# Designed miniproteins, single chains, continued (2): the designs that were tried, part 47

Each design is a single chain, and the fold is of that chain. pLDDT is the mean over its residues in the fold that is shown.

## One batch from the design tools (miniprotein)

Design m5618
Fold by ESMFold2-Fast:
Structure m5618 (fold): chain A 63 residues (1-63)
Amino acid sequence: DFDKRIAEIIDRIRRSNISQDEKDSLIRSLETVRKNRHLYSDDTLQQFLDSVERRIDELDRKS
């Protein structure tokens, strides 16, 4: 369920050590995708969420 995965990623972002500006940007992007998920294919959503999780990993490790 993409809604559950998006919620889990948002929770992870909130608990991360990345900057507040990066958190706000990522959460806004995720909320926008969640509201408009019917406009995207499952493959597109999967790729987007994978890229967000990878970005969080990179930012959290380097902060």
Scores: mean pLDDT 81

Design m5619
Fold by ESMFold2-Fast:
Structure m5619 (fold): chain A 67 residues (1-67)
Amino acid sequence: SGSFELARRMVDTLSPEEVAEEIRRMMEGGGPGSQVLATDVALHAGGIDPEVGKEAMRVVQEVLDKR
């Protein structure tokens, strides 16, 4: 799927910190559809690299907890 392909590219080209920052931008900068996509990408990233996925999902949780 497109979200898996995006996650694969991000993990291969970005640091864990840069992946987390991109997920934060998607979570904070977009509507509900952007948040669904960001969450799906973060979950796929965790399947590729557990350390990257842990940090990305922490960002997802932090943004959701502020609402």
Scores: mean pLDDT 83

Design m5620
Fold by ESMFold2-Fast:
Structure m5620 (fold): chain A 85 residues (1-85)
Amino acid sequence: DLEELLRELQRILESQRFAAELGRRFLPRLLAAILGVPVEEVERLERDPEALAERLREAAEEAEREGKEAMAALLRSWAESVLSR
């Protein structure tokens, strides 16, 4: 439920640990859910930016084929961000 997720986000923002929580706990789990892989696989991919970016582009292409335009745009931006480091 969107309302439940928004309440969770507000709680994280109020903790003043927002940046650490988002980066370390939330983003890897979100990415694992989007890619359909275990969190351990995401952690492995994070050690290889080129492989991570390619996997994100593949997921974006699949999302676009399924009509999930917002998800495809997010995944493409994420792939470009990974390579910018």
Scores: mean pLDDT 70

Design m5621
Fold by ESMFold2-Fast:
Structure m5621 (fold): chain A 60 residues (1-60)
Amino acid sequence: MERRKRIEEAVDRALAELPPGATPEEIFSAAVKIFLDEGIELTPEDIEYLRELARRRAAA
């Protein structure tokens, strides 16, 4: 279950690179790019969890 933790770390990294008030879509796109740059393919379940985290972080 290390994949969920990697997604959390990617979202946190994306947020650190984005300005305050980033949208869920901006956070999602930045986090997806991190996985693509690392050569890691995301499953549909990974993508769904990443979208949920991006929404929650944007709302906080």
Scores: mean pLDDT 78

Design m5622
Fold by ESMFold2-Fast:
Order: C-alpha cells, then structure tokens, then sequence
Structure m5622 (fold): chain A 115 residues (1-115)
C-alpha cells in the first residue's frame, strides 16, 4: 500500500473513532484513548512533533487526568481528550513519510475501534 493510501485509511478510521466516542461507555472511552495515544507514539518515532502537536497532546493528557478525578469519570472530558489526540494524530500522519510508522498507527486505531 502507498503512503497516500495509508494516510487515507487512517483518516477514515479516525472519523469512525470520533463517531464511536459519542456513544461509548467510560471503559470504551479509556480504551480508545490508550490506543490513540499508542498510535501517536508510533508516528512520533519518525516525525518530529511541532509545538502545536505537543500542545494538543498536552491538553488531551490534562483532560483525561481531570476526567478521572470524578466518580464515575467524566465522559465529556474523555471525549474532548480523544478529540485533541485525534487532531494531533491527523497532523503527525499528514507529515509522515514512514510507511511502517503509518501501518503501526493504523493497527492501533483499528484496536481502538474494537473497544
């Protein structure tokens, strides 16, 4: 598969992740968050993050942390965290030229969708 086809597949999968997050349980949202984080880490091995991407990742980490201070955890804050992580992942993927890193990121996003 070409780099452009991998980027297209990743964009389509990320749209499905955001749709799934709207109706997901707390447990599903936490699983989705973890897999998107792993997808970002896979891309960061081959792409130097921009300041904007680092800010998006930082905001997602803070939102997830704050969500867990509530009992049960805040679904609204977990969904916001996932949205910021998806935005960061889309930006990193758009700049990636590493086919293996894109394939690894796609694998993690597919695992997020199985939550």
Amino acid sequence: MSIEELKKELRELLKKVLEKAETASVEQLLGIYEYIEKAIEALKKSVTPSLEEEILEGVALILRGVALLESPPSKELLRKAIRYYVEALEMLASRSTDKKALEEAIEYVKKALKE
Scores: mean pLDDT 88

Design m5623
Fold by ESMFold2-Fast:
Structure m5623 (fold): chain A 67 residues (1-67)
Amino acid sequence: SEKTEEERKYAEERLRENGTGLDPEASEEQREVQREVAEKLRAIGDALQAGLENGGLEEFRKRNPLA
């Protein structure tokens, strides 16, 4: 119980800082969704950065069409 409370408070603080709005006791399914979203956002961020360096948003959309 003590360890669970410590983990809960730590998770709550992280959630406030990150603004996710999820419960600190998020389920396994919720964690999987978060991981999938994070991976997609990372890939989009990388593609956007490459697009900006190569010619801006128009070039990004031409080379990296979203599904």
Scores: mean pLDDT 61

Design m5624
Fold by ESMFold2-Fast:
Structure m5624 (fold): chain A 71 residues (1-71)
Amino acid sequence: SLAELRRLYDEVLLAAFRDPAFAALLRERIETEMPWLRSLSLEEIEADPERSAELTAFLRRVLAEMRRLAA
């Protein structure tokens, strides 16, 4: 859902803002798994159900990795 995507997006951005190491991890993951993210706004992604689903799945994986690193 868009509500889940927005929640995950905000959570990931806040984590990256607070932790430079996580920001670096996020950058590497975007470059390897989601290079198209650099070319599209969040509004453009939200308008595309396939891209929204891909971004939601990616953000879930990234948050799981962040939680593992914080432990």
Scores: mean pLDDT 79

Design m5625
Fold by ESMFold2-Fast:
Structure m5625 (fold): chain A 62 residues (1-62)
Amino acid sequence: MVEKLTEEYKKLLESKSPEAKPFFEKMLATLPREVVERILEEVNSPELATLAMEELKEIVLG
């Protein structure tokens, strides 16, 4: 499930905001898969999901 949601968001970012795709991929490498899954399911926008993941990265890593 996580893989499917992640791939769908990557495709949406590439279509609408290609500059955000590398940033999104970088955030995926930083956060646990379960956290990513929740963010992608709750946020109805790839741009907002990317921002939420960045904020969580700063909280988790300090």
Scores: mean pLDDT 61

Design m5626
Fold by ESMFold2-Fast:
Structure m5626 (fold): chain A 88 residues (1-88)
Amino acid sequence: MEAEKLIKEAQKAFENGDYERAVELAEKAYRLGDGQTAAEAYILMAVAYLRLGDKEKAFEYYTKAVELAKKNNDQSLIDKLKEAIEKA
């Protein structure tokens, strides 16, 4: 519940161009959340780092999100990851 609210706040920060804030909120959500919330947090951190120009960190978090989605057999999360990459 709280972790999901932080994900929504991180998404709003990202949409407003506050990429550093989006990373901070996503990291907080990751620490409080379950495996599903953690993967969404990784996706948010990946796209935020890409917008900040940190391609190495963006790639690292994309990889972590993909690995977590595969372990959880969460195909809807894989679709969200594809959408995030397409928009980045």
Scores: mean pLDDT 76

Design m5627
Fold by ESMFold2-Fast:
Structure m5627 (fold): chain A 71 residues (1-71)
Amino acid sequence: MKIKSEEEEVEGEGADEELEADARAAARVEAYEKAEEAAKKGIAGKIEVEVEVEDEETGGKATAKAVIELE
């Protein structure tokens, strides 16, 4: 079983590293919340978290996606 966060998109004129970190954190939080809901329903397995971040070189845009797998 796989639980995916929605793709979180953060835009700004700040440092790209900060935008990346913010998008990454948001995606992880959402994925963990969905995994906890699944665990409450008695789903057994390992939780593996994968975070993917994409930054634009100019203009400060970051997108992140988190995936949690429950077996």
Scores: mean pLDDT 58

Design m5628
Fold by ESMFold2-Fast:
Structure m5628 (fold): chain A 61 residues (1-61)
Amino acid sequence: SAHPEARPPSEFADQARYEELRQRLIDLSVQVLAAAVAKDYARIDELEAEIARVQAELAAL
């Protein structure tokens, strides 16, 4: 089986965790935009709380 190179997470655990959290922040930001278009302010509040948790995890790395 072929595997993509230049992605050794076991050697760079902090980098892998950082990339996961960064991608989660991007996904959450997209969801906030969708909720704003839908005028779902309660959903935005929930998503902002989730973003704050992910940001705290990033700050702890």
Scores: mean pLDDT 77

Design m5629
Fold by ESMFold2-Fast:
Structure m5629 (fold): chain A 77 residues (1-77)
Amino acid sequence: MEEIEKLAREHAEKVRRELQAKADQFVADTAKRYSPEAAELARKVAQRAVDEISERHYKKVREEMQKLAEELRKLLE
């Protein structure tokens, strides 16, 4: 059980790092194009999006791995 959660978290962490890099670039572009105040708002919105997408991805992978484990138990029964 813990191994599945660890693998799902490690995969989600890689995705989170990629999303964070894109979010940081979006915030930097917003600061250059608009204002520091707009960049602060963009940072908050982007960070929430990164957190939500990363958690959705973690949940999906974890559910898929758990379903596979249950299917294997039925097959070996």
Scores: mean pLDDT 77

Design m5630
Fold by ESMFold2-Fast:
Structure m5630 (fold): chain A 65 residues (1-65)
Amino acid sequence: MDALYAELFVRELKEATDVATVERMVRGLLAAGVPVSVLREALERHREEIAPEFYEAALRALDAT
């Protein structure tokens, strides 16, 4: 289950147009019970495929937890 959320997260980050959407997505996934480690590993695995500003926004949102 966590792997599906991680893949959806990465897909949405690739299509993101604003930081607020990224922050809401991270909060939503954490509220749904997805572990921080799962989302962080997905970000690191796909770092080259995500715009730097959205990658950094997602990391900051995860670190704020």
Scores: mean pLDDT 78

Design m5631
Fold by ESMFold2-Fast:
Structure m5631 (fold): chain A 93 residues (1-93)
Amino acid sequence: AAELLDVEFSVRKTEDGRNVLVASLRFNVSGDINLKIYLDGEEVASWSAIAEAGERVSASAVVEPGTYNVSVEAQVEGEEPQRSEPVEMTVEE
């Protein structure tokens, strides 16, 4: 079965001063993957990627400063969506 592995969240500031939330994960299967980022239960970004089993894929969203419950959903074509447990993240100025 398709399975989310090693989900990590980080916040980065871009060269132009924007805050970017990055969700990084591995999947146990290869294929076409749709990734969605959720902030406080609201979908803020959706990405398509091609993944190799065990390799990291990432998605990102530009975010305003604040504290959010962050989760990611990943779906391999033909499989059920897998959603990460929410993690509280604080984005500073």
Scores: mean pLDDT 80

Design m5632
Fold by ESMFold2-Fast:
Structure m5632 (fold): chain A 92 residues (1-92)
Amino acid sequence: ALAELRELLAAMLADLRAAGADLDAQAAVDAAYLERMAPLFKEAYAADPVAANRLLLEASREAARLAAELGLLSPAEAEAALAELDARLAAL
């Protein structure tokens, strides 16, 4: 479960990077991976909730960094998002 979730999240990040600054392409990637991720997250969470949450939050952190690199988030929006994700990771 955790290994499959990690692999899927890595693939999602790669596809988001490939979509670039195209908002429609970004939304399509998000929608496709949300459906595929939900059952894998459920299985991973049932096995190890802390590890599953950590993996998802770390992937969210990388997605926020990527969105900033692609110009989809302003530097201030990216800083705020990363600070919130870091606080959630520290609370696990």
Scores: mean pLDDT 84

Design m5633
Fold by ESMFold2-Fast:
Structure m5633 (fold): chain A 71 residues (1-71)
Amino acid sequence: SSQELRERARELTERARDLFARYKAEDDVIGMAVATVLLGGLSFVERLIDRNLPHAATELDLLEQALKLLE
């Protein structure tokens, strides 16, 4: 459902923000750049959910996989 997709996007966004904060504390410029790209991807997916466009679930799955590899 759209509500479940929004909840997933919010959870992943918080995880990506935590990841960014960790890299910033470590002065890891490359890590910060990667976390910023993930945040941009999550923002894009939220737009897909808002407009009921296809592929939102698939894009969230890919972003979640990327976060799991970095965490």
Scores: mean pLDDT 85

Design m5634
Fold by ESMFold2-Fast:
Structure m5634 (fold): chain A 84 residues (1-84)
Amino acid sequence: MKLTEEQVEAIIARLREETDADGKVPLDVAGKIVRDTLLEAGFSEREAALLTSRIIKELKKKDTDGDGTVDLADAEEILKKYVK
């Protein structure tokens, strides 16, 4: 399952609004934004949940300090891998 470029940019824009002064986004907030954006884009609950779970697993690997946050730049890199 792949995202359109427009869907990825919409997710990134929403993540940017939730980014703190240090450029970090909480993983739970990121997961909610990804899931909600996919549902709005017409994905089923099952498809949205599965794809969100995969993305969050990759984001968690970039959480090197274990604080439950990820850099916006790392999130952008991972999300772009899901473009069509």
Scores: mean pLDDT 80

Design m5635
Fold by ESMFold2-Fast:
Structure m5635 (fold): chain A 68 residues (1-68)
Amino acid sequence: GAAEAAEGGAAASAASGSEEGKRYGQLGSIHAFNGDGEKAAEYLRKAAELSKTAGAKAAALRGMQEAE
């Protein structure tokens, strides 16, 4: 099938990515507590991935501030 264009909307602020990462981390902890190691690992991995992306953007902005 043909892919339709999504609703506009650039990547949200770094805060949005960080919040999603926290949610995945919380879900991972819940699944780990329930003994669901496979799901726990999956959610924790997603949390780490989201945190990495948000941090990279924040670091780039900080680097720009160092310039005159």
Scores: mean pLDDT 65

Design m5636
Fold by ESMFold2-Fast:
Structure m5636 (fold): chain A 67 residues (1-67)
Amino acid sequence: MDEEIIEETAKRLVELGIPEEDARKAAQRVVTLAKNAGIDPQALADAVIRETEILGKEVVENLLANA
């Protein structure tokens, strides 16, 4: 379910040092973007988490700024 993907994605982003509020907003944004683009929400979430591990908090800030 979408809520499960949002909760899991937010949790993993918090583990990477993203504040909980921003992590939840980013997770919700990822699911919305994936659905609108016809992409698997889990696949997009995994890609965003991986990029955040490599590039840091700026990935989440950029994602939220383009909302």
Scores: mean pLDDT 81

Design m5637
Fold by ESMFold2-Fast:
Structure m5637 (fold): chain A 81 residues (1-81)
Amino acid sequence: MEEIKKAAEGFAKGIATAAQAGDESRLDGLVEIAIGYIESTEKKEEFAKALVEALRKYADQLTPEQRERLNRAIERIEKAL
């Protein structure tokens, strides 16, 4: 459980940082890696839930434009489930 949360927080930090910087290529790359990890893990629901929760916490710290980028990433992750 803790290792999954740590991995999810790591991905969330990377994705949120890319959204904040407006680096759409890095954002897309990190989202695709996270989705690949979700598809390959037996605990995909637990990981995805932890990832989305961490991303939503970062969204509260962002501008509206940065938050829209982050929300698009969240939607893609949720659709992968």
Scores: mean pLDDT 81

Design m5638
Fold by ESMFold2-Fast:
Structure m5638 (fold): chain A 58 residues (1-58)
Amino acid sequence: MRLSDEEIERIGELTGIPPELIRNIEDNALEAGASFEQIKKAISEGVEDLTGEKLELK
């Protein structure tokens, strides 16, 4: 499973990272053997650490 386009757009809005780069980061993490749940957790923690905003991913 992968992040939805809407989730990627939301991450981009919060962080200022281009949506296509976020998708590439997800793809690289999955290829490196990370689970989708690990990726969601890492993104949520990274967004909170970077912006102070809580992000919920489904």
Scores: mean pLDDT 78

Design m5639
Fold by ESMFold2-Fast:
Structure m5639 (fold): chain A 92 residues (1-92)
Amino acid sequence: MEIELTEAQRRELEVAREILEEAERLAREGKQEEAVKTLLERAKELVERLGAPKEEEIEELKERFREISEGTLSDEEIEAAAYAELALRRAR
């Protein structure tokens, strides 16, 4: 198909993956709150750069994670998971 991603856009996608890996590492070390905050802030920035999210998309993801967690996750954790999933979709 069309135009390949620029080097700058490719670097942004690589940074997104590294941030997600770092957040996962922090979560595995028991620093879940730090992981969630890092993931949320960075995923949100990436989603905004790749194009504003449709509110419906983010809300559907938040509801899905809320249902799966059945109250075991905080609102911040649910929001972080939703934005991370959306960022990964946009990175493709």
Scores: mean pLDDT 64

Design m5640
Fold by ESMFold2-Fast:
Structure m5640 (fold): chain A 72 residues (1-72)
Amino acid sequence: AEKKREEALKNKKKADELWETDPRKALSYYGEAMQNAIEAGDDALLAEIQAEVAEKSKPLSAENRAFAEALA
């Protein structure tokens, strides 16, 4: 589980870094981070990432918002 949790944190960090430059790419990394959190059994981390994606997705275009909602 530790390996997957570590991967989730790395993907979350990469998504955070990409958010302003490429929101679509950032959302893909958030998706990977959520999948890794699920595999790690870290429900708290999963909930944190989902909440962050929901908050950041509010100003996105309709297409990117729909993609973000599919992740949550």
Scores: mean pLDDT 75

Design m5641
Fold by ESMFold2-Fast:
Structure m5641 (fold): chain A 71 residues (1-71)
Amino acid sequence: MAEIEAARAHLEGLRRKAVEELGVDEEEVRRLVERAKRAIEEYLRTGDPAAFEEAKKAWEEFVELVKKAAA
């Protein structure tokens, strides 16, 4: 449980840094972070590997968004 709470806090911290330091679109970042949080929560409830894959995809999209903003 504590590990997942830490992961959620980490995602929120990354969202704040992307918006505040890189000027990334806050709404788009928030959407990706919320999608990752939902997938993590679903994985906690069901143990479904598909939920974990959804979280990975949301993270990959977030990384791409940050790379584009940093370029």
Scores: mean pLDDT 73

Design m5642
Fold by ESMFold2-Fast:
Parts: C-alpha cells; structure tokens; sequence
Structure m5642 (fold): chain A 76 residues (1-76)
C-alpha cells in the first residue's frame, strides 16, 4: 500500500537506517528474537537472557522510532 511505503521511508529517515531495515522493523511478522543470536555470539550472554535483551531492545527502538515519526508527521 502507498501508506506502508511512505511509513517505511519516514522510519528510515527518522532512525537513519536503510529502507530495507525500516521495512523489517515495520513488518508484523518480524521476529525480534532472531537478533538474540547476535548477543549470544558477541557478548557471551546466556541464550535466554539474550532473547529478552534483543526483544526489549527492538521494542524500545520501535517505540523511539514511532515517537520520532509522530513528531515528523506533526510538523507537516
């Protein structure tokens, strides 16, 4: 839809990320826990803790992105 493509572009601009990364964040079927492997491998964190961290981090990143996006829309 036109609105989804518009939101993808605005999220990419607000978060200073690629449109592909923004699309992944906005996809309803994104599995935040897929990032848990990154924390396990990089920081040596137990998998269960890494899953919680990855999920909470992604949820906070989305929340921050939504707030920035709302501010950008309010200025239009």
Amino acid sequence: SMEREEWIRRVAEALEISEEEAREILEEENEPLKGAGYFVKTYGIPEEIAKKVAKNLLEKEIEIGVKKLQEAVARV
Scores: mean pLDDT 55

Design m5643
Fold by ESMFold2-Fast:
Structure m5643 (fold): chain A 91 residues (1-91)
Amino acid sequence: KKEEFLKKAKELLDEYAKTGSEEPIRELVKLVRENLSPFSADVAEAFILIAEAIANLVIKRDPSPEVVKKARQEAAKIILKTIEEVVDYEK
């Protein structure tokens, strides 16, 4: 179950990194709340929203294609690491 959850989380984050769409992030928040304990879900959701907000702020300051790509990739990487740590904590 946790392996399937992490696979779906990675797929959603890859989609966000490629497209910049808010939809994969919203789906990821729902996925997190369905699969983690309440506290772990709150921690993961907070980090997801903060990382997205930071990426959006970086892009707003410099909308060049290189910065946009790097900001989204870095946000996706931070989010994935946070989810993996939270999943490991729940073991």
Scores: mean pLDDT 84

Design m5644
Fold by ESMFold2-Fast:
Structure m5644 (fold): chain A 97 residues (1-97)
Amino acid sequence: KEEEERRKRRRELYEQYEQGVIAFLDSVYKKALEDNTIENLKKAIDYFKGVIKEAEERIKTDPDPERIEAYQRVIDYAKSKITELENKLKELEEKLK
């Protein structure tokens, strides 16, 4: 029972980390959409690209496969939001010029 409890607590910590990072990224994404300017959308895209780069660097050096999976889910989330932000940026650029 103790070994199962230890594994469960470890998983919960990684899930909390993942959820915390994703919640923060979601707040950045939503703020960029609310601000709805070319400049702020570009800044959000650059920020998300930075997050992906940092997570990829961590994957290379991290010995923990469960933590690597959490980093990969953060990367996947950030990539999906970059696509949405790039689509919004294109819409604004088409409207303004």
Scores: mean pLDDT 80

Design m5645
Fold by ESMFold2-Fast:
Structure m5645 (fold): chain A 66 residues (1-66)
Amino acid sequence: MELTPEQREALRKFVEDVIYYGLTKEELDRRLDELAEKLGMTREQVRKAFFDVARELARERVKEQR
């Protein structure tokens, strides 16, 4: 399933939050459910999109080496 620009932006912000704050499994689970509701996606779809966006951001981070 392709993401809309709005869905992709929301997921990017969520991935940034996970990286900066280091969510527990329980917190991650809760926030994924919240995003699924907000974006009109299933939990499975949001979870897969989350990992896709996380990998994309990790690649960008490597190119922007400190």
Scores: mean pLDDT 73

Design m5646
Fold by ESMFold2-Fast:
Structure m5646 (fold): chain A 98 residues (1-98)
Amino acid sequence: GAASSTSTDGNLTLTASATELKEGETIVLRATVKIPVDSLEFLLNSRPVPSRWTVTQEGNVYTLTLPSAKVSDSGLYQALAKGEKDQVTAGVWVTVLP
């Protein structure tokens, strides 16, 4: 669709500590922005991440940490950065095995 056509390239990088892990392991996602942003949020399968996850910020780097992953935490993780004029997103697939 039109919402995915022009601005996620080079301004937002999302990395995962692992793309495949076992239930009970820690997953860490880091989102790095190269543009000024008013907010950054993390999504799992287009929904807000579970409330047990911790988000920390240091400058332009946002880190999402889950200390005990569940199989239900598998899916598409996205970082959504919102600025005054621009909105950029990046995604990574993570699989949690039983």
Scores: mean pLDDT 75

Design m5647
Fold by ESMFold2-Fast:
Structure m5647 (fold): chain A 66 residues (1-66)
Amino acid sequence: SVEDAIEALDKAAIESVITGKPVEADLGDGVTATVNGAEKTVTITLPDGTKVTIPISEAPEFLKKL
């Protein structure tokens, strides 16, 4: 669900900030994300292979529109 995807993304963002490393998260339905806590960005990979890089703060709204 979108809620589960947002929770997975939030956990990855916290982990990336703590470790200082990019963290990959599975958002479900063939969607994955790589979170860079230092840059405060997330790169979302869609099922068709399209990649979108957005600020972490904008990711919940982006996921709600999917």
Scores: mean pLDDT 80

Design m5648
Fold by ESMFold2-Fast:
Structure m5648 (fold): chain A 117 residues (1-117)
Amino acid sequence: SFREMLERAVRRVEELSGRKMPKERALAVFVTALALRLIGTALDVSLKDPEFGERLLEAANRLVKALIEVVENPEDEEAQKRFEEEKERVKKLLKEALEKGLISEKEYQALLEDLEL
């Protein structure tokens, strides 16, 4: 369930920070960290392949918006569906970026791990 996904995100933030914190704060940290990483990756890709980087940046922005919506309304089935669709779009673009040599295997695996929560 999405509630269980959010609980895994809270645990991830607590593990990485070495600190326990209120659920809302942990989720805000998770969303912000994922957004910065995805947008940063898209901007770096844009320097090497502007057209592909633009597509990845647009997909990253849509995913971040969908994640915020599902965090705010975890029982909203339409928000859950949008998040899953945008997540799959970003995963496909990241795989294509890896195949084109636009991102490293390490960067790809780190992003994929966060997206598979």
Scores: mean pLDDT 84

Design m5649
Fold by ESMFold2-Fast:
Structure m5649 (fold): chain A 103 residues (1-103)
Amino acid sequence: MEDVLLEKNPDMLTAIGLGYFAQGDLERALRYFELAIKQDPNHSRAWRNLGDVYFAMGDLERAVEYYQRAIDLNPNDTRAWRNLGEVLEALGDPRAEEYRKKA
C-alpha cells in the first residue's frame, strides 16, 4: 500500500525515508525506501538505506542482502562496505575483516 505516494522521484522518496529513519520510525522509513526501489531498482543509495533499516531492526540477514545489492550497483559506496562489515561482524561471519578493509 501507499502506492498513492509513489512519485517519479526516487531521490525524494529516499529523502522522506531518511527523515522517518532519523525520527526512529523504522516502519515508515522502510516503506519509503521500498517505494524508491520500485521506482528505480538501480538506486543504490535506497538499497543501502534498506540495509540500514534492517540493521537497526536487528534483522542482520536482510541487512547483509540489501547492503550487498547496494555494493553490486555501486562498488565505491564506502558506507555500504563499512556497514556490511559491521553486520557481518555481528553475525560472527569471518568475511567481516575483509569487507571492512574495502571501506
Scores: mean pLDDT 82

Design m5650
Fold by ESMFold2-Fast:
Structure m5650 (fold): chain A 94 residues (1-94)
Amino acid sequence: MREEREVTDPLTAAMMYAVARAKAKSGGGTASIERLPDGTYRITVETKDGRQPAVATGVLYDSAGRPLATFTVEVDPYGRVVRIVSRELAAAAP
């Protein structure tokens, strides 16, 4: 199974990438994130229909390398999100 999602918000992109990584780990696949020329983030997850629980973490950084947010995502053996813990660590200066 392949899922693709495009988002413009960096915090949402970081969270969705953590979800994609957890699903990929559950399904025995891969997850990736790409910033497109228009500023949109493309998040792709590919799975082989695996049956294991998984946990993945993500961190969003600003241009100075300061962490802005952290995400911990837990998925069940079917890749369903069972818990997300998110924390915003600093306000972004746009």
Scores: mean pLDDT 72

Design m5651
Fold by ESMFold2-Fast:
Structure m5651 (fold): chain A 94 residues (1-94)
Amino acid sequence: MEELEKVVEETVEKLKPYLSEEQLEEVRKRLLEAIRKSEGKSFEEQVKIFDETAKEIYMMIAEDPSVSEEQRKKIAEVLGEAIKKMVEIFKKES
């Protein structure tokens, strides 16, 4: 869905100050894979897929000692906003 893909790109842009290019590409890849996995699933399953994906991304970032606690908090906020927007899109399309 073009609207979901826009949320992914907006999320990657917001994370650029905090993450390396390699980490940003991994975030984009995981979110796009979550979109693919959610196709044809129930609303509850879609929400679970995106929640699990956000947790996986956050765990990846938490393993990087170069990312400060303050930056991690901002990253978590950006990811939370992205998941909320994606859930709202799924709810409207359901």
Scores: mean pLDDT 79

Design m5652
Fold by ESMFold2-Fast:
Structure m5652 (fold): chain A 79 residues (1-79)
Amino acid sequence: SVIAEVIQHDMGLPPEVAEALARLDPEKLNAAIREARRLIKEGKSLEEVAKKIVEITGLPLEYAKALAERLKEAVEKGE
C-alpha cells in the first residue's frame, strides 16, 4: 500500500514491518509514536519503549523494536 511504502521509505523499516504499521489505526500509530518519543527523551531503554509500542498497537515485539530504533535515531537527530 502507499502508506506502507511511505513508512518504509521515511523510517527505513523492513517491508513487513511497514505493512503492519500501515494496517494500524492512524490514531493508535500516532499515540504509539508520541509515547515512544516521550520515553526515549526520558532515557528509557529500547526494550521499554518497544514494550510500550506493543501495549498501544498490539504489534509483535520484533516490529515494535524496529520502530523504537528508528524513533530513537529521529529523537537523537533533534526530534
Scores: mean pLDDT 79

Design m5653
Fold by ESMFold2-Fast:
Structure m5653 (fold): chain A 67 residues (1-67)
Amino acid sequence: KVGEAARKAAEPYLTPEQADRVSKAAEDAYKRFGIDGALAAVAQEALRYATPEQARRIVEEVRKMLS
């Protein structure tokens, strides 16, 4: 599931609570816009808590897990 992938990808860089928010954002966006929306939501939510480099790595990992 996209939310689970987002949570796992975020865990090395974010607190459990922040990772949960990224997971929820990804799941909500996926329902409306599909995989591209989910990846965009992961990037936007992660950038609230992490550096741009960390957010990029989180998005890349989610993409790999969903491929």
Scores: mean pLDDT 86

